# Designed miniproteins, single chains, continued (2): the designs that were tried, part 47

Each design is a single chain, and the fold is of that chain. pLDDT is the mean over its residues in the fold that is shown.

## One batch from the design tools (miniprotein)

Design m5605
Fold by ESMFold2-Fast:
Structure m5605 (fold): chain A 92 residues (1-92)
Amino acid sequence: AAALLNKGIDAYNAKDYAAAISNFNKAIAANPTAVIYNNLGLVYLELGDLANATSNFNKAANQGDSLAYENLALVYSKLGNNANAAIAKNKA
């Protein structure tokens, strides 16, 4: 699991988003953690896939990752949903 998480992060830093998604999905299948969901959400955010970004940040936030609430606030702001953005920011 840790090796797959690291491969996903390395791919993300190289801007190989397809490899990042593949490795993060394998990491989730092995051991679903807030860190993996948050990183997968960041990949989808870079791709402009706000729906998958929101889904993954919600999974990270539900596991207690406060950084995921900051990322949710950013996604909701990009969607023009200022009320949900403010609520997410207050939870961060």
Scores: mean pLDDT 82

Design m5606
Fold by ESMFold2-Fast:
Structure m5606 (fold): chain A 120 residues (1-120)
Amino acid sequence: ETPASVEEVIARTRKVKEEAIDILGESVKHVQDPELREKLISATEKMADLLELGELDVEQTGDLGIAVLSFKKAYELLKTTLEEVLAEAPPESRGAIEELVKKLEETLEKGREELEQMAE
């Protein structure tokens, strides 16, 4: 029942964004294919932009639910690219990439759940 502050939602969104960018940066190190690497970098930039727009909208409107929607959009955008990267990854790199993908999914999902609880 303690209403989450706009500042708390923004701070949590920023933390999750930083963690997701770090995980994706590590994933890029395991991708040698230039096309897959470009897709992963592009998806990372778009994900960061979506989360940043969510932060700005929450700051301007006070609508905490916008942060949750930004996370859902970011996850959907990344999911297709991560599936492509995993499918084309060489066997020696696949285990490392799978672990990083799981960490990214867990990070975004946990962030979404925490923001949903704060918005209610």
Scores: mean pLDDT 74

Design m5607
Fold by ESMFold2-Fast:
Structure m5607 (fold): chain A 105 residues (1-105)
Amino acid sequence: MADEFVERMRPELLKYPSMEEALVAFTRRALEEAGDEEGLAWLDEIEAASDEELPALARRLAEELEERDPEAAELLRRALEEFPDNASLLRQAILGVLALVALRR
């Protein structure tokens, strides 16, 4: 099921000028198909966040996910440890975790 979503989205992702824009589009579609209104609100907050705000946002999302998806929460904590000075990779990691949570529903 998740693999079918990824294969369906693959040609759509090639239309985007950057990997970040492609990940935003992919994550938004996954959340919409899952009916995750809370996740869509998180996505909007991530898109509005400055690079300086991303570590605090990732920590808040990890705390929110701790009871619902502890594996996703742990992935966010690891991204904060591995990419503290790389805002682009941290943003991509947050988007990927949010998409993963949507696809597990």
Scores: mean pLDDT 76

Design m5608
Fold by ESMFold2-Fast:
Structure m5608 (fold): chain A 85 residues (1-85)
Amino acid sequence: SLKSFLQRALKALDAVITALERRDERLRPGIISILKGLAEKFKDKVPELAELLQEAIKHVENRDYEGAIEALRKAKEKLQELLDS
């Protein structure tokens, strides 16, 4: 169901934020892969969420972990809004 998908995406975003807060460079390629997968899944259903995820990817690629976390927190807020509707 859509609700189950949104709940799984929310958990994935929480895990990615936690990983980014560790600032472990070894995790960076895996984080980018996860975010790209989520952006692809949301691009047709919630384009604005996909855009926030793409913004986060660019920040991660540039090692701007604070910018990435901010973009992901905005994505999480949007996702929670959809889940609560």
Scores: mean pLDDT 86

Design m5609
Fold by ESMFold2-Fast:
Structure m5609 (fold): chain A 71 residues (1-71)
Amino acid sequence: MTEKVQAFVEEARKTLSEAELVAAGAAALALMLGQSREVAIRQARRTAEKLGYRLSDERIERLTEEAERFL
């Protein structure tokens, strides 16, 4: 994990649920790897779903936007 992604995850852990933290972390990683916002949203959703978490598309989009602003 890149240092910026780790810092974002540590800060987010204080305010986000476990499901939101997982989605936000996946989005941040995709963005750090140079992926588009659309790909980051898709990766966040898939990662949450694979781990059994259910988040709305609107919430995933907002979490991805927050990760993008942090990076």
Scores: mean pLDDT 78

Design m5610
Fold by ESMFold2-Fast:
Structure m5610 (fold): chain A 108 residues (1-108)
Amino acid sequence: SRELELELIALILRIIGDIFEIELLDVSEEAKNLVLGALNKARELLVKALKSGDLEEIKEALREAIKILKEAIEKLEKLDISEEVKEKLLSLLNRIVDDLEALLEKLE
């Protein structure tokens, strides 16, 4: 549907914005590589699914993106970085996961 397409586009654009914001943060390369790697992989999956226009491919991409981001969250929580930076990165990742899960729940 047009509504699904627009919601998916909005989510992809938010991920792009979050990637840009994280690239500007003064954080360790390990934390940046982990978070940016996960976000770029999620973005690529969602863009491919959007281009396919196939509902089942979109649902599968949402599930895989959620999985990748949740794995990154678990790894990020274990990193020895400042609590303030960790909370900011976890907040960004959890917001994206929540949005992906909400979108997936709306699909039949």
Scores: mean pLDDT 87

Design m5611
Fold by ESMFold2-Fast:
Structure m5611 (fold): chain A 100 residues (1-100)
Amino acid sequence: EKPPYRGDSRLATASPEEVVAALLEEVAKAESKEEIMEIISRQLLALAMTTKDSLAEFEAKLRAIVERLTEEAELSEEERRQLEGMAAASVALYADVKAA
């Protein structure tokens, strides 16, 4: 049985390039666009829970990840908007985690 992707906490200190490379390896195993988007969403949420970056640094990192992933995975403009939504949700989770 293949376990669902939960995000890799080791990527908390990784560069945007390293995060994108790891995500591309994981999404290559996905069977559908929905599974691809779930994998990306889970990783971005995991980064929010594990990062020690400031809010500005975290937002900049997420922007770099979204831009690079959109280009390298050849995502549509609509899929890019979905990634931007996921990044916004990750920023909201970061704010909640840092307030705890």
Scores: mean pLDDT 76

Design m5612
Fold by ESMFold2-Fast:
Structure m5612 (fold): chain A 72 residues (1-72)
Amino acid sequence: SRKEELVELAKKVKSKAVVPGILKHSKDPRVRVYARFALTQPDEDVGPVLAIGVEVASEEDLDFIEELLKKV
C-alpha cells in the first residue's frame, strides 16, 4: 500500500532535515509527537521514529509526507 511504501522510505532517513517540513504542514497531534521525538534522536535513529509517525498519519498528511520523503 501507499502507507507501507512510505513507512519503508521513512525507515531509510538518516537526517533530521525532513522533520521541520513535517511539523510545518501536519496539524495531527499524533504525527507531530513522533516528528518532535525524531528531532531529539541521533541521525541514525530518526528513520525508525518517523516510520511510526507515517503509520499513524491520515491520507491528507501522507500527501505532503510523500513529497518530503522523496526529496531526501
Scores: mean pLDDT 82

Design m5613
Fold by ESMFold2-Fast:
Structure m5613 (fold): chain A 72 residues (1-72)
Amino acid sequence: MEELREALRLLGAYSEALGKDGDENVAIEKVREKFGLDISDEELRKLIDEYRKLVAEHARQGQAETAAALAA
C-alpha cells in the first residue's frame, strides 16, 4: 500500500532527525519541511503516532495476510 510506504518513509525521516538532534520539536519541524506538510506540529505528532500504530499492526498481521494473498 502506498500509505504504508509513506508511513515508513515519514517515520524513518523522523527517527533519523530525532537521532541526530535528540529534540522532538526539531525532528517534527524537519519532517514537516521535508515532506511539505502544511499542518501543525501537534497534528504531525498525532500523524506520527498513527503511523507507528499502522506500521506495527501491519507488520504483525502482514505475515498472515501475505500468505493468504499469495495462496489466493
Scores: mean pLDDT 72

Design m5614
Fold by ESMFold2-Fast:
Structure m5614 (fold): chain A 65 residues (1-65)
Amino acid sequence: SMAERERKVRELVREEVERVKRGEMTIEEAAGRAAQRAYNELGLGPAEVARVANEVIREGEEALK
């Protein structure tokens, strides 16, 4: 379902942003990892993969303010 897919995307973004918050990786590294995971784990297309990467960048920047 779309709701289940959206939940999995949300969990993936949250997990990568938490790595940035812990200082385990940079925002750019987390965004790249999130894009790769969205493609490999969730089977997302290019537009949705780009959206996921951009969400990690946005939330990572907010988390570091």
Scores: mean pLDDT 87

Design m5615
Fold by ESMFold2-Fast:
Structure m5615 (fold): chain A 72 residues (1-72)
Amino acid sequence: VAEALRRLAELATDPDSAEKIAELAATLSDEERRAVLEAVGRAQREVAERLPEDAPEEVRAEELARRLRELA
């Protein structure tokens, strides 16, 4: 799970990430995918608390990546 979160943090700031995210998801078990989704949800909630709703998508992506690295 920790390695998957670190990889997602790298991909969150990569514009060509969709295919790589799909490949990462395919390597995870159902339990690991559920744990990753829970961690992503927590990170998204923390981003929403920290940044204003009108923050640029690039700024949100960077903060999400930072939070995902902290959870890993």
Scores: mean pLDDT 73

Design m5616
Fold by ESMFold2-Fast:
Structure m5616 (fold): chain A 85 residues (1-85)
Amino acid sequence: MEEELERDIADLERAIKLVEELIKQSTNPKYRKIAEELLKEAREHLEKFKADPSNREHLQKAVRLLTAAALVAIGDIIEEEIKKK
């Protein structure tokens, strides 16, 4: 259980770093702001999960918010690439 918990936390922390790099590539300030706000909420839920690992709702919310942040950043990157073609 503790080993699985440590793995889940480590995987989510790695995903957060990857999404941070995606947000840095976002050129639209409105999309960037939305993605940054979603990432901030994802981090807050991860910290709540670390404080109470028995409450998996915090883990699910962190994953959902992180996914939303990634999709917003990726959507902006795709939109800019379409403009280049």
Scores: mean pLDDT 80

Design m5617
Fold by ESMFold2-Fast:
Structure m5617 (fold): chain A 89 residues (1-89)
Amino acid sequence: DLPPPEELLEAFKEALRRGVEEAEKVARELKKKGEVEKALEALEQTIREVEALLAAALPLLTPEQQEEARRAAEEAIRRLEELKEEVEK
């Protein structure tokens, strides 16, 4: 019933990619409407969701896959922090 670790890792990375894309779209729309604080809140919420998804995935992965998952999450969080800077400009 649980997917194999390779499928779980790919699903995790895809979820990160989609989450970042959605957060970017939401933040840009909110900024366009002058809702800068809401845009920042949405990005911070997405960062917390990335952290929670990583914590949930790690116990189901091999040690090598855990390193890859952490690296992917770090990159996603870095991009979300960059989006926060863009919104605050």
Scores: mean pLDDT 86

Design m5618
Fold by ESMFold2-Fast:
Structure m5618 (fold): chain A 85 residues (1-85)
Amino acid sequence: GIVKVTVVSETELDALQVGTEIVREARKIGAEVEVSQEGNTLYITIRGKDVEEMVKAVENAIERAKQRGVKIEDVKIEELEEKPE
């Protein structure tokens, strides 16, 4: 399955920090991760076998980032099936 995540942070540094945590958590579960950063906005595509596990990894990473003082304005998580659009 595929999970697409868009994170809007208060600063570019906040975006970098939350992106780093999401990549680490996704890699722990064996998922493939692609990241693109445009200023304070982060676009992440995660590919793996278990969409629910990938979503939980993202949510855990965001929670940890917030606990560390990272300022996140908006998070969009989109779950996609393995079917091409």
Scores: mean pLDDT 82

Design m5619
Fold by ESMFold2-Fast:
Structure m5619 (fold): chain A 104 residues (1-104)
Amino acid sequence: GAIEGAEEILKNLPGFPFAYLMLGSYYEVKGDYEKAIEWYEKAAKADPNSRLGVEAYERIAELYEKMGDKEKAAEWYRKLSEQYRILGDEEKAAFYEKKAEELA
């Protein structure tokens, strides 16, 4: 389908983090959480410490929580909290730190 063509194009343009987020969201909507996480991890790696990167961290944490992997969810929520501190969003940083603590 159309999305498989987009994946092939993105393998040749690995520095486009927004497109990685879009592919992650597509697989998340389809219920393929493992593939969604793979694309979100690519987005986070391509542009760490950015708003797009923190969105990827948030999606990964939420997917692990939905899959019942509380330990991995807590780990990614702690990473997300730290990224929000780097961006100066102390309220979101505190929110996700508390969420990680409640899951652990």
Scores: mean pLDDT 80

Design m5620
Fold by ESMFold2-Fast:
Structure m5620 (fold): chain A 75 residues (1-75)
Amino acid sequence: MSEKLREEVDEGVREVRRAVANSVARSTGKFDWAEHWLQGFEYRERGDLEKAREHYQKANELEPDPSVQKRIEEL
């Protein structure tokens, strides 16, 4: 029970941090771009090309980048 409670508290703290980061990213857009680009890279490494493309497209929508667009075309 104590272990489960600690996990729930830690998860809540992560959710609050993510909510704050997302709020800041909405104002600047820069951190959200980097996170989507990294997620796309991770899915590509796993061979999930559909999810990789979705995340790369989101990154490219936030900050257009020729290298990201090329990765989308190569999927």
Scores: mean pLDDT 67

Design m5621
Fold by ESMFold2-Fast:
Structure m5621 (fold): chain A 61 residues (1-61)
Amino acid sequence: SADEEAIARLVASSPSRAVAITALEHEIAVIDREMETASPEEQARLRAKRAVLERALAELR
């Protein structure tokens, strides 16, 4: 998916594992804030993206 490709590129372009982890954690925090005010349809999209970020984060840890 576009999210999986974008996240893979972010990880690949990061100068270190620690930087990649920090960037992924930041993106998850942004999504968690957006979900507080999002519509149900937007929440579904944000949950899907969050799941991809969580999988990428798990692979790095």
Scores: mean pLDDT 84

Design m5622
Fold by ESMFold2-Fast:
Formats: structure tokens, sequence, C-alpha cells
Structure m5622 (fold): chain A 84 residues (1-84)
């Protein structure tokens, strides 16, 4: 179903969110440089955009998927602003 397909995309967005959190922890621990952190955030943001674009193109966008995507982008934007 559309809802079951949307849940797969939500899981992918949540996995990217976990990667963002792990990346932030590595940066805070001094394990990666600011330049590496920003580059990896840009990559994760790009991957989120691809997931979102595919979900829209195949017609499986739900309010829950939109909310998950928006929350991830807001988190990445906040991290970028904090370290700029």
Amino acid sequence: SKEEEAQQFIAQINNLGAQVDALAAQYQAGQISRAQFLLQLDILEGLAGIIYGVAKAIGVMTPELQAAYDALLARIAALKAEIA
C-alpha cells in the first residue's frame, strides 16, 4: 500500500537522522574536522532530498513522511548554523 511504501521511506529518513546524530557526536568529540562535518552534512542532506524526490515521483508522500523529512532538514540546518 501507499502507507507501507511511505513507511520504508520514513525508515530511510530516520536512518539518515541517526547518521546525522552520530556525525554530530564525532564532531563534538573532536574525531572529525569542521570541514569534514560540513561535507558529510551536505551529503546526508542530498541523500534526504533524493529520498523525498523519489517518494513524491512515485506518489507515496504522506504527512508523516513530509514531517520526518522536514525535521531532518531542520536538524541539519541547525547544526550548520551552530558551527558557521
Scores: mean pLDDT 90

Design m5623
Fold by ESMFold2-Fast:
Structure m5623 (fold): chain A 115 residues (1-115)
Amino acid sequence: STEEIKEELEKLVEEAKKILEDAEKSDDVQFLKDAIKQLEKILKKVDKIYEEAKKKGDKEAVKLALEARVEIGKILLEVAKRLLEIAPDEEVPEAVGLVLRAIGDILEAELLLKK
């Protein structure tokens, strides 16, 4: 049901917010990289919900999944920016790539929400 999808998406957003809270307290490059990997796993779960909703023509579930994707994408962007700030010079290109990828994903989801 749409209510069950909403509850699952709210749980995924809360998990992402907890990762952000812990990441904001960290100056450990490896911890931030692991936080980004956890957020990417959460986004993959949101993407599965989005694709299933799209396949079924469930417009409300599609909207809820896109809203969750924007919110979690913004959290991933904040963690990626934190990583970029503290990364050693040799890791800056990788960190820049993570930031740009997060921006692109947020923009795509926001544009899809306007349709």
Scores: mean pLDDT 89

Design m5624
Fold by ESMFold2-Fast:
Structure m5624 (fold): chain A 78 residues (1-78)
Amino acid sequence: MPKASKELKEGMLGILEAGTEKFGAAGGAGAAIRVMGASVHGLITGDLEKGAEEARKAGEYVGNPEAGEKAAKGILKE
Protein backbone atom coordinates (compact mmCIF):
# COMPACT_ATOMS: atom_id res chain seq x y z
CA MET A 1 0.00 0.00 0.00
CA PRO A 2 1.22 3.58 -0.61
CA LYS A 3 2.84 4.90 2.57
CA ALA A 4 2.01 8.43 3.67
CA SER A 5 5.01 10.76 3.30
CA LYS A 6 6.75 12.27 6.34
CA GLU A 7 5.38 15.71 5.41
CA LEU A 8 1.79 14.43 5.18
CA LYS A 9 2.11 12.71 8.59
CA GLU A 10 3.64 15.79 10.25
CA GLY A 11 1.07 18.11 8.63
CA MET A 12 -1.85 15.87 9.65
CA LEU A 13 -0.56 15.63 13.23
CA GLY A 14 -0.14 19.43 13.40
CA ILE A 15 -3.70 19.95 12.12
CA LEU A 16 -5.06 17.35 14.60
CA GLU A 17 -3.19 18.98 17.52
CA ALA A 18 -4.23 22.57 16.65
CA GLY A 19 -7.83 21.51 15.91
CA THR A 20 -8.05 19.57 19.17
CA GLU A 21 -6.74 22.58 21.16
CA LYS A 22 -9.09 25.03 19.38
CA PHE A 23 -12.27 22.91 18.96
CA GLY A 24 -11.75 19.78 21.12
CA ALA A 25 -10.91 16.22 20.10
CA ALA A 26 -13.88 15.86 17.69
CA GLY A 27 -12.96 19.09 15.89
CA GLY A 28 -9.32 18.07 15.51
CA ALA A 29 -10.29 14.60 14.27
CA GLY A 30 -12.81 16.13 11.84
CA ALA A 31 -10.20 18.46 10.32
CA ALA A 32 -7.69 15.58 9.96
CA ILE A 33 -10.34 13.28 8.41
CA ARG A 34 -11.29 16.02 5.91
CA VAL A 35 -7.65 16.32 4.77
CA MET A 36 -7.27 12.52 4.51
CA GLY A 37 -10.54 12.23 2.54
CA ALA A 38 -9.45 14.99 0.13
CA SER A 39 -6.05 13.26 -0.28
CA VAL A 40 -7.68 9.87 -1.05
CA HIS A 41 -10.17 11.52 -3.45
CA GLY A 42 -7.28 13.29 -5.21
CA LEU A 43 -5.40 9.99 -5.59
CA ILE A 44 -8.50 8.27 -7.08
CA THR A 45 -9.47 11.17 -9.40
CA GLY A 46 -5.89 12.37 -10.14
CA ASP A 47 -6.65 15.83 -8.69
CA LEU A 48 -3.92 16.01 -6.03
CA GLU A 49 -3.88 19.83 -6.28
CA LYS A 50 -7.46 19.96 -4.91
CA GLY A 51 -6.40 17.73 -2.02
CA ALA A 52 -3.48 20.09 -1.32
CA GLU A 53 -5.83 23.12 -1.30
CA GLU A 54 -8.12 21.38 1.22
CA ALA A 55 -5.09 20.65 3.45
CA ARG A 56 -4.09 24.34 3.38
CA LYS A 57 -7.65 25.42 4.23
CA ALA A 58 -7.80 22.93 7.12
CA GLY A 59 -4.51 24.30 8.49
CA GLU A 60 -5.85 27.88 8.33
CA TYR A 61 -9.16 26.79 9.91
CA VAL A 62 -7.43 25.22 12.95
CA GLY A 63 -4.97 28.15 13.28
CA ASN A 64 -1.87 26.26 12.07
CA PRO A 65 -1.27 27.18 8.39
CA GLU A 66 2.27 25.70 8.55
CA ALA A 67 0.81 22.24 9.28
CA GLY A 68 -1.63 22.75 6.38
CA GLU A 69 1.32 23.51 4.04
CA LYS A 70 3.20 20.38 5.21
CA ALA A 71 0.11 18.22 4.59
CA ALA A 72 -0.35 19.83 1.14
CA LYS A 73 3.30 19.11 0.21
CA GLY A 74 2.84 15.51 1.36
CA ILE A 75 -0.30 15.10 -0.78
CA LEU A 76 1.49 16.49 -3.86
CA LYS A 77 4.32 13.92 -3.34
CA GLU A 78 1.81 11.03 -3.54
Scores: mean pLDDT 69

Design m5625
Fold by ESMFold2-Fast:
Structure m5625 (fold): chain A 65 residues (1-65)
Amino acid sequence: SAIEEALKAASKAETVDGAGKALEDLARSGKITEEQAREASGLILEALETEKTGREAAEAALKTL
């Protein structure tokens, strides 16, 4: 799914800011919708409550899908 691809791209970033930028770049290029980018961001933010890095949060979010 588009959200899984977005989370995979975010999980390659080393920082939370890098993950956010990857999602914004995907939305700007039309690869995903703004709504899908917000959904992926929400999953990463939820995972950040238990994980310490953006990469770990994105990987944890992927496992919930």
Scores: mean pLDDT 72

Design m5626
Fold by ESMFold2-Fast:
Structure m5626 (fold): chain A 56 residues (1-56)
Amino acid sequence: SAEQRQKILDLMAQAARLMAQLVTATLDGDEARKATLQKQMDQVSAQIDSLFAQSR
């Protein structure tokens, strides 16, 4: 649906922002922040997968 499409696009935008933050944390050597951001990325990925399943 159009609603699910918009939610997927919003989650993809969130994933892009998390990726940029993860790169910064990696360059800073901040392992604790990197681990936190990876977990957040996994959550966003799971939400996208769930919405794709619902959209079919």
Scores: mean pLDDT 82

Design m5627
Fold by ESMFold2-Fast:
Structure m5627 (fold): chain A 81 residues (1-81)
Amino acid sequence: MTAEELLEEFLARLEAARSVEEAVAIVEETYRQLETLPLEEQIAVLERVVAWLETQDPADAMRATARIYVETELQELRKRA
């Protein structure tokens, strides 16, 4: 799977999520797939996901939870770069 394919799938699944539990599961599953990519591509994908989440309603609990998880992982990856 390419970084672009993984990004599109991740965004589509997050948009379709109906619960905080689904959003967390999607994030965790996507992180496992991201580990197959070079570190630079992992960071690029998560930066684009954060940018998309910033355009969402801040009152949306699922989007807010996903954003916290993605921002935390992005910070960890940046420390490894």
Scores: mean pLDDT 80

Design m5628
Fold by ESMFold2-Fast:
Structure m5628 (fold): chain A 68 residues (1-68)
Amino acid sequence: MRERFAELATRLSPAARNALGKALQAVEDGDVEEARKYFERALSLAPPEVQDELRRLGDEAIAEAEKK
């Protein structure tokens, strides 16, 4: 999962990549609320062509975090 996010991040602006990095850190920390907040921020800054993939991967990461 994190490897797919790292590859996607190369297609994002620095601001979007920063938000995505914070979202992934929140997922690792088990902070689902913080993860959602930063995933939404990354999506708002992402180009349309990557938004669908980013949304799908973000939803998967949050769902896995919620199971723990």
Scores: mean pLDDT 77

Design m5629
Fold by ESMFold2-Fast:
Structure m5629 (fold): chain A 76 residues (1-76)
Amino acid sequence: SIEQQLNQLLSQLSPVQQAAVSIEVTAEQIKNPNMTPLQRLRVRAQAILDKAKEAGDTALAQQVEQILAQIDALLS
C-alpha cells in the first residue's frame, strides 16, 4: 500500500527528521481537521520529501516524488 511504502521511506530518514515529519503532519491535521485520509498521506509524503531534500538524499527524494505522483493521480 502507499502507507507501507511511505513508512519504509520514512524509516530511511534520521530519527530527528522522522520526528519532524510526525510533528508537521500532526500540526497540519490540527489546522485542517476535515482533511481526508488521502490528503493526510499527501501531507506526510510532502514532509518526507522536504526532509529527504534537506538531507541531500536524492535517491530517497526521487522515490518519494514517485509516490507523490501516485497520490496526486488519486486526488484528480
Scores: mean pLDDT 85

Design m5630
Fold by ESMFold2-Fast:
Structure m5630 (fold): chain A 76 residues (1-76)
Amino acid sequence: MIEQNLKKLVALGALTPEQAELILKASEVMDKDELLKLLQRAIDTLEEARKSKDSDLLRGVADVTIATIITVSKSV
């Protein structure tokens, strides 16, 4: 599930493969349920941004969520 969500975020251009690998390694010592929720929120927000066309704000929210995940992953 985490691996599938990371692959989807890479496919959406939201993560680099290197960032996805970092998060995957960090997931071994993180709360996996919380990480899964954050990854799913980022995916859902990007999908909403795609549908609305006017949502630079929603894209920004997704970017902040992803930046938070990366920062936490570097901290473990």
Scores: mean pLDDT 79

Design m5631
Fold by ESMFold2-Fast:
Structure m5631 (fold): chain A 67 residues (1-67)
Amino acid sequence: SMQLELLKKVKEAAEKNGGLLSRSQVVAIGEEFGIPRSVVLELFEKLKRKKLDEGEAFMLLSIALSE
C-alpha cells in the first residue's frame, strides 16, 4: 500500500539520520509520493520546527496525501 511504502521510506530516513528528518529530507520523500514541494514546506512552516521525528514526518506526509 502507499501508506506502507511511505512509512518504510520515513523510517529508513529517520534511522539513517539519528531519528530526525530535516525539511529537505521530508520534502524529498513527499516528492517521491507525488506531494508538491510547496505543500510539504507550508505544513513544515506551520509546525515551526527545523526537524521532525519519524512519527511527525509520517503524519505530515499522510495529511498532505489526503489533500
Scores: mean pLDDT 83

Design m5632
Fold by ESMFold2-Fast:
Structure m5632 (fold): chain A 76 residues (1-76)
Amino acid sequence: SEEELERIRKELEEMLKTLSPEEQELVRRAGRIFKDRGEPMQLAAMALTIESIFSRQGREELARRARELARRALEL
């Protein structure tokens, strides 16, 4: 749904703001790789990249939230 897509975008933006500029660029790059697959796939790729970053940093709760966003995006 459009409403769910908007919620995912906002939560993703909030997570991006907590990352370094270098980490944000990695996430944006992941989104660009899936540019031709549509926005849900781009958002899922970005969310999975954020999950990997948080997981490696030991931020397990934030990693779980990012993983949830990826699942929600893939269900669109």
Scores: mean pLDDT 87

Design m5633
Fold by ESMFold2-Fast:
Structure m5633 (fold): chain A 68 residues (1-68)
Amino acid sequence: MVLSEEEVEAGVARLVAELEASGASPAQRAHILRQLADEERALAEKTGDESAAYLAELLDREADRFAA
C-alpha cells in the first residue's frame, strides 16, 4: 500500500499516543514500535513499497525516543 508522507507521519503519531494512553512502560512502547518497524521493513523488502520503508524508519525513531 502506498501512503503519503503525511499519512505515515499521522499514523505513527496516533500509534504513539495510543501506546501512551494504554499505560505501557517506555520499554514496552519501544519494543512494540521496533516489532512494527521490523514487520514494515520486511514488507518493504518483499514488495518494494517505499511507504513501508519510510514507516519503518519513523517507527524506529520513536522507539529510540522511548529507549533513551
Scores: mean pLDDT 80

Design m5634
Fold by ESMFold2-Fast:
Structure m5634 (fold): chain A 69 residues (1-69)
Amino acid sequence: SEEELEKAIKEGYVPSFKVETIEKLLEKAKKEGADEKVINWLKNQLEAARARDQWEARNPQAYAARKAS
């Protein structure tokens, strides 16, 4: 849920990497035939990072706090 995502962002459980970085890692993993567990983990990280960016766009103070950390 969005409330669980907000809590995860504040607790630092969502990835600090940019969405673009995770997308490149996922593309590389698929190209190199990485294990399905690794690919699925990267997919989950990508979805979490996208959700984080969408939430932070609506909560600019949270974005500033994360960048200050």
Scores: mean pLDDT 70

Design m5635
Fold by ESMFold2-Fast:
Structure m5635 (fold): chain A 64 residues (1-64)
Amino acid sequence: SAALLEAAARRARAALLARGFSEELADQSVAEAVRWYETIRDELPESAWETVLGTRALELAERA
């Protein structure tokens, strides 16, 4: 569901900005997390989708 993925990405971006990451880093981290997530989402339960995307985006931002 494209709409659900867009909503999850938007929330992940907002969470990174709330933590003090720059807009550029937040956008890059979310984009990379979305790309990674699309390769594995068929292996995940729907209840995990938003959490898994959010945690991956945070991990990527913290490692930058």
Scores: mean pLDDT 79

Design m5636
Fold by ESMFold2-Fast:
Structure m5636 (fold): chain A 91 residues (1-91)
Amino acid sequence: PRLELPEEVLEELKKLDEILQEEYERAVAAGRDREEIERTLVVRRAAGRKLIFEGLPVEEALERLRAMSEEERERLAEEYLAREKALAEAL
């Protein structure tokens, strides 16, 4: 069964995805390496979603991510992806 989230949390997740998609499009248009951009966005999306699931609004989640080291963001992203994978496999 799908995990049900409050509507407010779903809206914050949607805002995060929209912001990250805009960043991706701008970076690609600026001629940055696509693989590097994609790698960075996967990490930021996963880490940001974990923070939103923990109760932060998107604005605060993004501020927290900017304050984190690369290692901290990667760790947070791995924690989120591991949980998501375990949930998917249990379904």
Scores: mean pLDDT 76

Design m5637
Fold by ESMFold2-Fast:
Structure m5637 (fold): chain A 94 residues (1-94)
Amino acid sequence: SAEAAEQAALRELAERQARLAREAGRLLGAPEFGEELAREILEAAERYLAGEPLEEIEERFLKRAEEIAKKILGISFEELLERLKEAARKLLEE
């Protein structure tokens, strides 16, 4: 069915984003950060498919991402974003 195809596409997108999160963790020298973030991405997709409001899923995800960054990297979400931008820039220059 069309709904089943849309659900499969969302899960494939979430798995792709989870792989990128794991790679980001490796680039930052903290693979455990990537694994925790990947788990939150996959959980967010399943919550969306379960019919939870998008705004609540986004708020939970952002809060959890900030907690994970502070717990594992000891940095703010803002500093994490700057480090990810720099890592992406260096990757594109290779």
Scores: mean pLDDT 78

Design m5638
Fold by ESMFold2-Fast:
Structure m5638 (fold): chain A 85 residues (1-85)
Amino acid sequence: GILEITEKSLELQEKAQEAIDRLEAGDVEGAFEVLEEIEKEYELSEESKELIEEAKERARAGDRLGAQELLSEFVRSAIEDIIKK
């Protein structure tokens, strides 16, 4: 129901924010662990998976702002995945 969608969306946003916070702290490996947990726990579309991969690539290149932007787009895409179940 709508409450389950809301709860799942909030949990996803919280985990994505944790990944962003870890990137800001320079903990790229910790951020990647959080993103891998998200991929295991959530049924993601190919679009959402591609956004995670691109965010990881940007983060490894030192483009933290680009990685954060992609993670914001990922949250939007992943929430849509949750709604479309």
Scores: mean pLDDT 80

Design m5639
Fold by ESMFold2-Fast:
Structure m5639 (fold): chain A 82 residues (1-82)
Amino acid sequence: SELEERLRELTRRLAQAIYERVRTPEEREEVARILLKHLPEERVSGLATAQEPLELEDLPAALELARFLERPDLVEEIERLM
């Protein structure tokens, strides 16, 4: 479905942005803090390995993360999915 394809693409783009921009322990801690604010620890572990695609319930966490990464393109895409 179009929604599943968009969520898979969003997952790939967020994972790539984290890989390219999050380099320090302080930045990694902030990413974890954002995710744990919205999601249980078990879900954060699955997302951190980039093996599980985002679901609609993950979008608030994804939105705050996209803002932290300063990716307005990702913010706009996430807001369109909400």
Scores: mean pLDDT 79

